Designed miniproteins, single chains, continued (5). Designs and how they scored, part 30

Each design is a single chain, and the fold is of that chain. pLDDT is the mean over its residues in the fold that is shown.

## One batch from the design tools (miniprotein)

Design m17015
Fold by ESMFold2-Fast:
Structure m17015 (fold): chain A 80 residues (1-80)
Amino acid sequence: SDEKIKKAVEALKKAGFNSTAKLLEDLYEKLKNGEKPSDLEFDIQIGILRITRGVLKVAGEEEAAKALDEAIKALEELYK
């Protein structure tokens, strides 16, 4: 949903993960517009988001990690 994506983007930017925030925004817009990437491309992009979520957790950025987790679930739901 827009709310989950926006919250995750704002949290990522606050934590200094501007490139990951941009990737998240661009992937969400693409999926909303019906521009479905290949399974491989989607898996790579989701993989980057999951790695970032892990980095945020070990850095103690619990709120940002949780927001990104919800955003990843929303993207996976849109992709199917």
Scores: mean pLDDT 87

Design m17016
Fold by ESMFold2-Fast:
Structure m17016 (fold): chain A 118 residues (1-118)
Amino acid sequence: TRETIVERAATLGAYAGVLGAGMDEKSARRMAELFYRALQGDPEAGEEFRRIARVAEEHAATLPDEVLEKARQAGAEIGRKVGEEIPDPLEAQKRAIYEGMLAGVRIAREAGVPLVEA
């Protein structure tokens, strides 16, 4: 369903944001664009997005449980809200991953993860 897919997009964004503690708004927007293009059937964007998601999941396993739990909660909440507010599934997923990434960066900063070359 739209909500489930959008929730996954937001959660993956949050994990990517935590890993990229120094990720700025421009980088988060670029990742959202790659995800959107992957959803439209761009195989290069799809492969790159899957690679980033896999690295994010692997590195998430090394983070403290508190940081991981905050990222999951933020992703689920953002995904639910975006899925309800944006009728277009592709635009909803693009927005969800972008907002998830920003939330992940904030969570990493609050947890004391280095912002530069983390």
Scores: mean pLDDT 71

Design m17017
Fold by ESMFold2-Fast:
Structure m17017 (fold): chain A 100 residues (1-100)
Amino acid sequence: KEEVIEYLRKAIDALEKAIELTDSPEAKQLLREAIRHVEKALEAVKQGKYDEAIEHLYEALRILSKLASVLSLDDPAVPYVNEARQALFKALELLKKLKE
């Protein structure tokens, strides 16, 4: 649980930094939507609702995949979006193990 919460918090911090650095209004909207799903996943983890948390992480990753087609490769937000995606993949892997 604790390790999953740490990765989810790291993802939120990275996505918030991405919002600060990007000038794209469309990217900012998608980043805020992704943060909302990560926050819901974090709350679900705290309640032991791992299936619900996994579903929210799946939605966050889908939004970040869409964001990759919107962001320019030279956007300073790109490294932070990639950091968030890696943190979310690790959280998802750990959550699947907690369900076993």
Scores: mean pLDDT 86

Design m17018
Fold by ESMFold2-Fast:
Structure m17018 (fold): chain A 85 residues (1-85)
Amino acid sequence: MLDLLKQLTVDRYFSVLHLLSDEQRDRVNDLLGELNSMSLDEAIERLQEMIEWAKKIPDPKARQALVDLFTDSLQQLQALRETQS
């Protein structure tokens, strides 16, 4: 389950990579690594934290790209959680 989400997130991340600073790329790479060891609930909480971080980015293009990336991933995880419930 998380493996599929990780692959979808990586594909989307690659499409927005050119909009991101090195610091922002490092942060996303750290998140993708963390997802391998997380439960579904932990991954949902982590993505919510990443959305709040992304909202604070001064560059509007990078901010929008990361908010959209993490929000889409969060929605996919929440849909999966509801199916499992």
Scores: mean pLDDT 77

Design m17019
Fold by ESMFold2-Fast:
Structure m17019 (fold): chain A 73 residues (1-73)
Amino acid sequence: SAEELRELAEENRERAEELAEEIERLIEEKRYEELAKLEEEVLADPDLRTRAAALLAVDIVARRYREEEARAA
């Protein structure tokens, strides 16, 4: 379940934060094609640890992006 993946992500929190920073950099640099490739590669990885970290990273980035969008619009 998503909750089990979230618990696993806590064990890999540093990896999730690093991935979130990379995603934010790609967004800031407007490298959206590279960002899309990164997402596809992560989703193709059968390792649940990688998937759990990616889900947490996306949540972090999405929250930041929504805050940025709300201020800009």
Scores: mean pLDDT 71

Design m17020
Fold by ESMFold2-Fast:
Structure m17020 (fold): chain A 84 residues (1-84)
Amino acid sequence: AENDVLAVARYAREKAGLPASPEEAAAPPMTELSKAIVKELEAAGVDKETWARLAEQLLGVVEQARAGGHDLSALIEEARAEIA
C-alpha cells in the first residue's frame, strides 16, 4: 500500500544518513509488509547511495500514483530505468 511504500522510503533515507522528506516523515510506522520489504532490501546488501536513490524513487512513485491516471507497476519500472 501507499503508506507501506512511504515507510520503506523513510527507512531508506535513515539508512543513507539523510533526513526524511516531509511526506516520508508523515508516513505511519512500518507495518509487517514494510518490514518484509526492508528485510529483502537489506538482504540484497545495497549501499548508502542506493538507499538514498531508492528513497527518492519510492516517494516519486507514490506522488505519481496519487496524481491518478498512472499504473503503479509502470511507474516502478520507469523509476528503476532512471536509477539504472
Scores: mean pLDDT 67

Design m17021
Fold by ESMFold2-Fast:
Structure m17021 (fold): chain A 80 residues (1-80)
Amino acid sequence: SIRELLDRAVAAALARDPSLELDEAAYAATLAMLETLARDPEVRALLERALRAAAAGDDETARALLEELRPLALAVLAEA
């Protein structure tokens, strides 16, 4: 699920920098947004790849996938 992938990405980020504070409101807003975007199968596939890359610590690949996702995400949000 998107939630499980996000949780792994967050855990990986916190493991790299334990001084990071988890903002509960920002996490909840991010999860809700990602779940909304993931209703589109093409957007979902890119999100899952980006979150897996982030969880693996591959920030460059994660950023590239998010940039590819940007115009598709904006289209989905415009239809919502």
Scores: mean pLDDT 77

Design m17022
Fold by ESMFold2-Fast:
Parts: structure tokens; sequence; C-alpha cells
Structure m17022 (fold): chain A 112 residues (1-112)
């Protein structure tokens, strides 16, 4: 994955206040899986890295969102297909190159 995390880190290093939230949007209660999502930067602690553990069952939807101080938000919705290795799960959560470009465009719009 081309760095959703890397783009957030670059924005943080450029002095932008980035707030990250992970939300579970499924009506079914989450179960524990080997999923840890490093979702970076807390708005009230600029430059701090926040790790958000996403706990989801197969078929659950996890929403990862990033917002800026100006109120622009970027949301990725990811469905966890099945519990697997951490690498397989992280690959399913990580944005594709096209999604990474979309996120970059949204961040660029916020920065303008």
Amino acid sequence: PYGFAERLAALREAGHNIAIATRVTSPVPVGELDITIDVLEARNAPGATATVRAVATAGQTVTVSASTAAGASITLTVTVRTPGTEAEVLASVAPSAAEADRLADAFDAELA
C-alpha cells in the first residue's frame, strides 16, 4: 500500500493537524481478530502517533477516517473478508494505489 500512513505522516511533518478515527460500522458486534491498524495523528496531540486497534469479525466493515483542522475528512470503508494472517488482513485494509491517489487528492484539496 502506498502509504495512507506515509501521506498522513508527511502532512503532519508539514505542520498540519490531522485527526484520525477508526469506526466499526457493522451492526454486528465486533469480535477479536489479529488486526491492529496504526492510524496516525491525534488532533489534540499534533505530531503524536496514535495506534487504533480495529477488532472485527469476518464480514465486518471498518471505517478509517482522517480529518483536518479545517473540517475536511477522508473516509475508507473496508470489509474484513476472513480472519487470516496479519499481513493478509492489513493488505485488505490498506488502500490500493487508486484509493491512495484519491486520498492524496482529498488531502491536497484540504491543504489548498
Scores: mean pLDDT 42

Design m17023
Fold by ESMFold2-Fast:
Structure m17023 (fold): chain A 85 residues (1-85)
Amino acid sequence: SYPTSEEINQAIEQVVSRLSDEQLERFQELFAKAQQTFYLSGNSDAQKEFYVRLYQLMRDFLAGRISPDEFLERLEELVEEVKLK
């Protein structure tokens, strides 16, 4: 099943609380780029896949399995992948 908007928003709040100011700015930039892509394309299936994968990345980061820099690098890759759809 897909994560709910509430689950995604709660995970985002936890992620932003653990990022430095510079890392938070990068996270916000990447998230805005993804949202702009979905707004322009109207591709709801790509948007859902993005949020599922973002939620998995956030869970890995919050569990301490990946560093903040690795999280941001993987998020950038995910945003670029979504642009190809």
Scores: mean pLDDT 83

Design m17024
Fold by ESMFold2-Fast:
Structure m17024 (fold): chain A 119 residues (1-119)
Amino acid sequence: SMKTEELYKKIEELLEKLKKRYPEAISDEQVEKLKEKIKKLSEEALEGAYSLIYALGVFFDRLEARGVRLSPEDAERMIEVILEAMEEMEKAKSQAERDAVVQEAVARMAAIEEEVLAR
């Protein structure tokens, strides 16, 4: 497992890479909203948050590879899923519950991907 400080830095790096690669999809406001939520998370929830932000990048890369240009609105929908999952992970009482929240959030982002690709 990563230390809290190392996880914060890795998450910051992922968010900066996402903003640099997809500046039309991800705003400064969305990045700051994610950072403010992350600051309030326990170490156990931070590992899940890292996984979800990494997955967000994978979904964005996959959509771009299929010729889809991400709108700010579609990006915001995926970011809201992550923000909700962060709140649920903080309330979770076990690692199994946190893993289930991560899996559900990934499934919700995949459903958004399918909807966007059907346009």
Scores: mean pLDDT 86

Design m17025
Fold by ESMFold2-Fast:
Structure m17025 (fold): chain A 73 residues (1-73)
Amino acid sequence: MSKEEQIEKISKLLTDPSLSVRLAAAKELSKYGEEAVEPVYKALSKLPKEVADTVLAQIGKVNPELAKKLKEL
């Protein structure tokens, strides 16, 4: 499976109804670093504001650098 496919699958998990799944997805995405910024940002921009805000908060708990970069866009 390509890195892009893995990032896409994990990004979908950020909207999972399970909090533990969302936290695990955020942690896993942090390992991809900057490569995850664009696909995560695009996924968030297509989500309702409330969902995007909760996902950003979860990412910030696991990887504050990634969350900061996403907010700067």
Scores: mean pLDDT 73

Design m17026
Fold by ESMFold2-Fast:
Structure m17026 (fold): chain A 80 residues (1-80)
Amino acid sequence: SLEREARRLINTAEAGIELAKKRLEQVTSPEAKKLLEQAIKYFEEAIELARDPTPENLEKARELYLKAQKLFLEASKIEK
């Protein structure tokens, strides 16, 4: 159901924000910081869309979630 998909997306995106914030405290690279900050913004936008779980909003939220994950991974490659 849309509600179950939205709840899972919100929970995983919230975990992603928490991890990205912890990484932001650890990294010194300006490039890594910028990627992590952008990842947090995309996770936050995905959560906001998923709180009104229409099919259109969930599709957009999933796209933003995937973009956030990609940026988080790129930041991890620059600085561990």
Scores: mean pLDDT 89

Design m17027
Fold by ESMFold2-Fast:
Structure m17027 (fold): chain A 104 residues (1-104)
Amino acid sequence: MSPLAWEQVEGFREAGRYEKVVRLYEAELAHPSSRDDPVIQLELGRSYFKLKDYEKAIQAFQQSAQNGNPSIQSQSYRNLGISYEKLGDYQSAEQAYQKALELE
């Protein structure tokens, strides 16, 4: 519904203001037209990862993987694997990496 201000997001990302980036993406996902957007979920997951909030990053990457095309799904599963490794969940990391490889 409401378009995300890409210039604002890019500026905050370049400045390392990831908490602000997260708030902007969360606001966009609150709109019905964007709530299942796999690209926004992927970028939200990456932003949580930069904040070292690996549990929230995993949730966002899982949403991205469910609704994305194969390229977005592959990226999401790779990022899931890395995020699970950061939490010490090596079993889930291996499963995520395997799914990413199957999508290539």
Scores: mean pLDDT 81

Design m17028
Fold by ESMFold2-Fast:
Structure m17028 (fold): chain A 93 residues (1-93)
Amino acid sequence: MEAEIQQLEEETEAYLEKNKDLLTEEDKELIRETALLLLRKEHGLLDPEEVERLRELAREVLEREIRIRAEKEKRYEELEEALKRREELVAEI
């Protein structure tokens, strides 16, 4: 349990660091809380109130994941469009 919590915390922090530009502090806390509740659920340690809380948090985390994905896709499209315009300008020289 304790070793699993430490591993989960390390994996969660690595994920948050990788996406830090796309996440607010509130988003980070939400993801951390959800990860811990999921681990506790796997061990059958959740009471009914915590199960409801986990469902609410899971919905919010999924919404953040969709937002992160959309922002990454938008940034790639903007970068690709900028690179294409640069090539067109160079070709005219």
Scores: mean pLDDT 68

Design m17029
Fold by ESMFold2-Fast:
Structure m17029 (fold): chain A 61 residues (1-61)
Amino acid sequence: SAMVREAQALLRKAGLYSGAIDGVLDAELRRLVTAFQRGFGLPDDGVVDAETLAALKEAFE
């Protein structure tokens, strides 16, 4: 997924994610995304949707 790859790149740049930028939503990425969603008042489903990606860009870009 292009959205998952972009989230991986942003979180890796921030020093929070050390996994591969492969577009796969692994367990580590899901935990990070879920924690981020809780912090930003988004639904904490761990899914990288357009809303979650926009919030990640706001925070880390």
Scores: mean pLDDT 80

Design m17030
Fold by ESMFold2-Fast:
Structure m17030 (fold): chain A 81 residues (1-81)
Amino acid sequence: SERLIELLKKAIEAVKAGNKDEALRYIDQAASEANRLDQEGRLDAGVVLIMLALARKALENGDYETAIELLEKARKFVESL
């Protein structure tokens, strides 16, 4: 969970910095980590994966505000577990 939280924080900072390609890489890494934790029974990743997919789409469409909101919601959800 620590690694997932760190990846989400890095994705948020990359979006805020306008580094779209870096943000997309961190979102993809966060999705991989969420899937790994789900396979290990350590996380029900369904909600996180949906939020990450929507954040990725928002970022690809240049909607940085929505991308940040979704990434922050994913981070808060993971931290509340």
Scores: mean pLDDT 86

Design m17031
Fold by ESMFold2-Fast:
Structure m17031 (fold): chain A 77 residues (1-77)
Amino acid sequence: LRDEVRRLVAEIDRLMATLPPEERRRGASLLAASYIRGIGVEVDLLLAGASPEEAEREGLEVTRRDLRELLARLRAS
């Protein structure tokens, strides 16, 4: 899961590098928002009493979902 997220980020970064500056900035903002959302889920679950492993997995699942959507959108542009 963690390695899959890293590969998605690398592919998104590569595609963004081929886009006009305006679209690249938009992509970077969406990427940042995806990271913040995933981290927020992990923190909330930890505070609710989930194990560190469970909380990290759920946070990464949210991030992976968001990154897949972003990648699909960038490819469709």
Scores: mean pLDDT 82

Design m17032
Fold by ESMFold2-Fast:
Structure m17032 (fold): chain A 90 residues (1-90)
Amino acid sequence: MKEFEEFLEEQMKKVEELLEELRKKGAPEEVLKAIREAVEALAAALRELVRMAEAGTPKEELEAEGRRRAAELEPLRERAQKLYEEWLKK
């Protein structure tokens, strides 16, 4: 998983740079926090799914876990999107 962890670390660094750019453009802390929480939760879910796959977890169990985590992530994604769109309309 070294390449996957390096990829995630690079993507998370880019997300932090994006959040700092949005902050400089006047994005409220609530918007920045919501985006960060959604991205961090997604990264954690992806790490766990890759760990399970590398541990030899059956495909059916991986698909079930993926669906469960997608359902848990959806409210965070929707909240981040709504707050971002509401800020853009101001």
Scores: mean pLDDT 82

Design m17033
Fold by ESMFold2-Fast:
Structure m17033 (fold): chain A 65 residues (1-65)
Amino acid sequence: SAEDLAREALRLAREMIEAAKNGDTQAAVQLYQRLRDVLAQIEKEDPSLAAKTREEIERLQKEAA
């Protein structure tokens, strides 16, 4: 479901932020690519949920900075 994809996107975003904080650039880039693919899938099924998921990811990134 789109909701399952949204949960996966948030998991990937958290792991990407952690990898970036730890200086693991290779892992961060791979996680970012997976995140982009998952967000594209959500957008096709539920554009509103995709927007909300992107907003939550931006919030997580700002809190991590």
Scores: mean pLDDT 86

Design m17034
Fold by ESMFold2-Fast:
Structure m17034 (fold): chain A 83 residues (1-83)
Amino acid sequence: MSLEEALKKAEEWYKKGKELAEKIEDEEKKKRALELLEKVYEGVKEAIRHLLEEGDEEKAREAGEAAMPDAREFMELVAESEA
């Protein structure tokens, strides 16, 4: 996968995540979900850059792991809104 292809896939995921966050009816939860989504998207782009631009698998893994808590909280907020 090229850097351009990976970034396009990340953008598609971000767009889908934004659609899910926009469906949250609770204003505070929606604001928090959108904030977390932005942080996760930045982390994913950083991981992609390390992996595909720099060839640094270790830094890519570290960037991905750093984004996991925010990704988990985002998914929990989305799941709560769909119950």
Scores: mean pLDDT 81

Design m17035
Fold by ESMFold2-Fast:
Structure m17035 (fold): chain A 118 residues (1-118)
Amino acid sequence: PPPPALYLDIDYDPDRSAPRVDVTFSVRTADDRELGSVSASDVPRERAEAALTEFGDAVAAAGAEPDPLERVATMVRAAARMMARLGVPAEDLRAVAEALEAAGQLPAAEAVREVAAE
């Protein structure tokens, strides 16, 4: 059978008054099982908003990819790059890649590893 669909969640504090925010990136299966997550804490709001804007642009561009596995890999790569820019250490990104590989999501796992190696 094909690998199950992946869902990417970006959790960002909706209270626009806080000068510093936490950003969490999570990967879930279609049955709502979390495969991995990383968080950037105490990030200046302006930095988080700039990184989220760049992520949104990358996700929009990924919509042009006809291969669904490569499309997911491109979106996961964009999320990993956003989190790296927000200060998430490479080791935490590698842990997410290992979880994705264990779940059979090899293109997505490789995308996160590429970012962790930057």
Scores: mean pLDDT 76

Design m17036
Fold by ESMFold2-Fast:
Structure m17036 (fold): chain A 92 residues (1-92)
Amino acid sequence: MEEAARRLEAAIAAGDAEAAREAAREVARARQEEIRRRYSDAPEEALEAFEKAVEHYAEALIYRDVEGDEEKAKEALEKAKKLFKEGLELMK
């Protein structure tokens, strides 16, 4: 869990977009398992939405800090926000 987040930070600092995306997928998976443990009745659709939200948030960091593409970073961040909102709505 903490190791995946540290790997993401290290990959971003190294400018390695591929390693950063791989670490982001590990972070997303760890968060999904955390939610599943705390909310045993969570719908799979909500868990998928949260997982995708974390992935898009990480993509925004890669665009901003690795590639320097502010516009793509903004687009990825907005996708992450939308997916978080969808996940929360599915939890009701």
Scores: mean pLDDT 78

Design m17037
Fold by ESMFold2-Fast:
Structure m17037 (fold): chain A 87 residues (1-87)
Amino acid sequence: VEKNAAIIKDYIAGKTTGTELKTALKADPGIKALLESSDVEVQKSVNRFLNNVAKAKNEKELETIINNFPDADVKNPLLEAFKKAKA
């Protein structure tokens, strides 16, 4: 959560690109576990999410992308990190 909050804060401040944010999120243990899943649909969903993050142009788009992520166990910690980044 703290690492994700820090990189999201840098993204919101314009210090980091969406591509760099995607790379940092791929290192998150929860996201990494989903990427390593044997379920092809789970892998597709996570890769779609990460590609959308890389294309996000602003804070509002990033918030929408996180809110649309279907896995609550990954989504809820990311939303908390996003809220902490905005504070």
Scores: mean pLDDT 78

Design m17038
Fold by ESMFold2-Fast:
Structure m17038 (fold): chain A 96 residues (1-96)
Amino acid sequence: PLSPSEQAIQEIMDMIDKDGDGTISYEELRELLLEIGWSEEEAEEYVKMADKNGDGTITFEEFYELVLKLSGEDRARIGALHTQKQLGLPPAPILK
């Protein structure tokens, strides 16, 4: 029932959602943003913006909207991180 883009985002969310409750915690999203190269301050601000209901968790809908607001480069970094974790690969060496 999900489109290919929605399915990809759901798979990324499932990777981040370690407790399997269908939501992402503030800490889990913050860690993801830090892993893709964001500063701690930028990650904190973005996480607070993403949590529309202020309950300390991020739903699939909120995460989807967050990803749509990210730059193409940041979305590519998230996709690369997801692939890396799924394959159990170490971080690729920075060649540039």
Scores: mean pLDDT 66

Design m17039
Fold by ESMFold2-Fast:
Structure m17039 (fold): chain A 97 residues (1-97)
Amino acid sequence: SADAAFYAALEARVRENADSPVADEESFKKLQEAIDEAIEELSKFDSEEAKRAVEKLEEIRKEFEELYKEKKLTQVEVEAMIEVLRRETKKFLEYLK
């Protein structure tokens, strides 16, 4: 289902690239903004599926914040996650309509 695909995509770690630099503050802020935008769009829907998606995005935000604090979040992971978030949020919004 669309829900399962959305959650699976968000939980999937991007392929680790050992040569990728650690994400800088600017890149991390862009990731946080992408997550916040997805939460705002989904929060407009009064459905149980949308509420669960918001809760999942809030959990993911906390996970990436911990990775950033531990200097384990890479630039490639940030860029890939922003792309996945935008793509999968768009698909899920179409499902909710």
Scores: mean pLDDT 76

Design m17040
Fold by ESMFold2-Fast:
Structure m17040 (fold): chain A 78 residues (1-78)
Amino acid sequence: SFEETVQALLEAAAKGDEAAKEALRLIVLELVRDNDLERAAEILKALQESDPAFAAEVLAVLRDTHPEAAARIEALLA
């Protein structure tokens, strides 16, 4: 499932797997492009629990590429 895939990628990313980090970055970007901001926020919440530094990096990319979506996601995270 999507949730199982995300969980596996989160565990790999926490261990320093750069391919898993790239996959998570692409998944979040794709969700933002599809305007699925609630699911993007769910992944970012999980990232904040497992790898807060990487979560901050993903959010920074979103702020640069999709500033309005990033602001809405940040509101959902608060």
Scores: mean pLDDT 84

Design m17041
Fold by ESMFold2-Fast:
Structure m17041 (fold): chain A 84 residues (1-84)
Amino acid sequence: SAEEEEGLRQLELLKKSLEELKKYVESLSKEELLERKEEILQGIENGLGQLEQLEKAYPSVKEEIEKLKEEVEKLKKEIEERIK
């Protein structure tokens, strides 16, 4: 259906954004990551909010969104661990 197609399209865009964010974070030194942590963590919170809105709008992709949310939480934990 058009709703399922749109949900999958939006999910794919968010997946690409997460992969780009992961590469960006991996490119940073510990010092650069510490300097940019508030901006990066705020970006992650905003991304989680977008995933929650997408889940409400397109229940058909809920399972895939939950997996993506788990990946985002894992990235957040990795960032917090690196800056300890």
Scores: mean pLDDT 84

Design m17042
Fold by ESMFold2-Fast:
Structure m17042 (fold): chain A 71 residues (1-71)
Amino acid sequence: GTIELLKEAEESIRNKDYDKAIELLKEAAKLDPRLRSMLDGVINSIKNNTASDENLIEQVEFARRAAEEMS
């Protein structure tokens, strides 16, 4: 589900596998469109190298907590 995809995206960022992280975030946004704007922001930050790995992980963790609370 969406939560599992976001956890995998967090691990992909930790492993510096940004292409995998982007694909997982896109899949999560398709499963839960309520997160789309937030996850598109993370994807853009990865593509433009505008955030640290720590900040990217924090943003994905925030999205995951939001998904858990809305479920």
Scores: mean pLDDT 85

Design m17043
Fold by ESMFold2-Fast:
Structure m17043 (fold): chain A 64 residues (1-64)
Amino acid sequence: LSREQAEEIIRRLEEAGALRAARLLREALDKGMSPNEAVEYAIRNVGDAREAMLVLEIVGEIQS
């Protein structure tokens, strides 16, 4: 994942109402994590199965 793809993932998560996952992904990027590390961080820490699934779906779409 590129930085531009990570920013697009955040935007699409916010549009889908996955606000917790979007916040965690932005926090991880701001801490200097790579886009791939930031995605893993968001999935592990969101504590919501629906938002975690949305992260996986959006990442899959952007990488396709």
Scores: mean pLDDT 86

Design m17044
Fold by ESMFold2-Fast:
Structure m17044 (fold): chain A 89 residues (1-89)
Amino acid sequence: MKEKEEEYLKEVKKLAEEVVKAGENNDIESALLKLQEINKIVEEAIKEGASDEFLKEVAEILKEASKKIKNKEVKEGALRLAEEILSKV
């Protein structure tokens, strides 16, 4: 499980960076779709028995990404997803 959590974290970090870039390019639709992809990864990880520490780290990645996002809708989307993930811890 730990090795698979590291793979999921790497993918989440990559998607979070892509959310920031899409937001910078004013591509709100792509940014929101990538947030949905992050949520699907988290849901799959939870089904596979992911740790509370994994969920906390994903939420932190989303919070850090939100600090770089200027678009209000994308920023609020990232923060809401982080809070939803933390509610499952």
Scores: mean pLDDT 84

Design m17045
Fold by ESMFold2-Fast:
Structure m17045 (fold): chain A 83 residues (1-83)
Amino acid sequence: SALERQLIMNEASVSVVEILLIVLKRYNQTLSDELKTKVLKQLEDVRKTLEQILKQSTDPELQKRAQELIKRTDELIEEVNKL
């Protein structure tokens, strides 16, 4: 479905940010203020898209995946804000 494709795209976006944070921690590096702002905006846009998927989907599996991804997105927003 179109909603499932949208979910997969957002899962990929979240995974890229997770990998970025792992690499930064591994090499004791941080983000510039400009990059931090851009990453936070990306995560906020992901969260808004996931909320729309929850509102439009009648598939319980898709709803569960979207809810789990919202939780991961919220945790990443907190981690980025602590950098």
Scores: mean pLDDT 88

Design m17046
Fold by ESMFold2-Fast:
Structure m17046 (fold): chain A 92 residues (1-92)
Amino acid sequence: SEIERLKREFERIIEELKELREKPVTPENMKRMEELAERGVRLIEKLRELGAEEEEILELKRRLAENSPTPLGGVLAVELAVLETLGEAPKP
């Protein structure tokens, strides 16, 4: 499944971001994290185009935001907050 392939690529991006977060904060490492975060955003959009469930898309965006550097991580966090306010599926 193309969806499963993209999900595996997303998991690799998150893993690489977590590894980079353990390294010293340098311009090079920050740039690599930004590139990975941008790739993650692109993968999420492809998953949405392929008909992945909106709840799953929201979860992927949340995970990417939590592991991304500012400013991209901050932008994604704001987008998630807006989506949760306007369209959260009712979880008791």
Scores: mean pLDDT 73

Design m17047
Fold by ESMFold2-Fast:
Structure m17047 (fold): chain A 74 residues (1-74)
Amino acid sequence: MRLHLGIGVSYDEERGSYRVDYVVVDEKGNVLASGSLVVPTRDPEEAIRAGVRAAADALGVDPSQLTVSVSLSP
């Protein structure tokens, strides 16, 4: 069964980095893992990949088990 991963990314111009928030929920909406990280990149795709990896690592699962939804904030 695939878990749902929500990723929010916002660019921090002062730091020159993305702030990434992740939440993994099951089909019932229970939060299984959540966290935040800072990725020193201007590429939102690199920031998203870092968030997916962090979420997968937090649960000890393969990233392919996560259904990913991304929200970008300016």
Scores: mean pLDDT 81

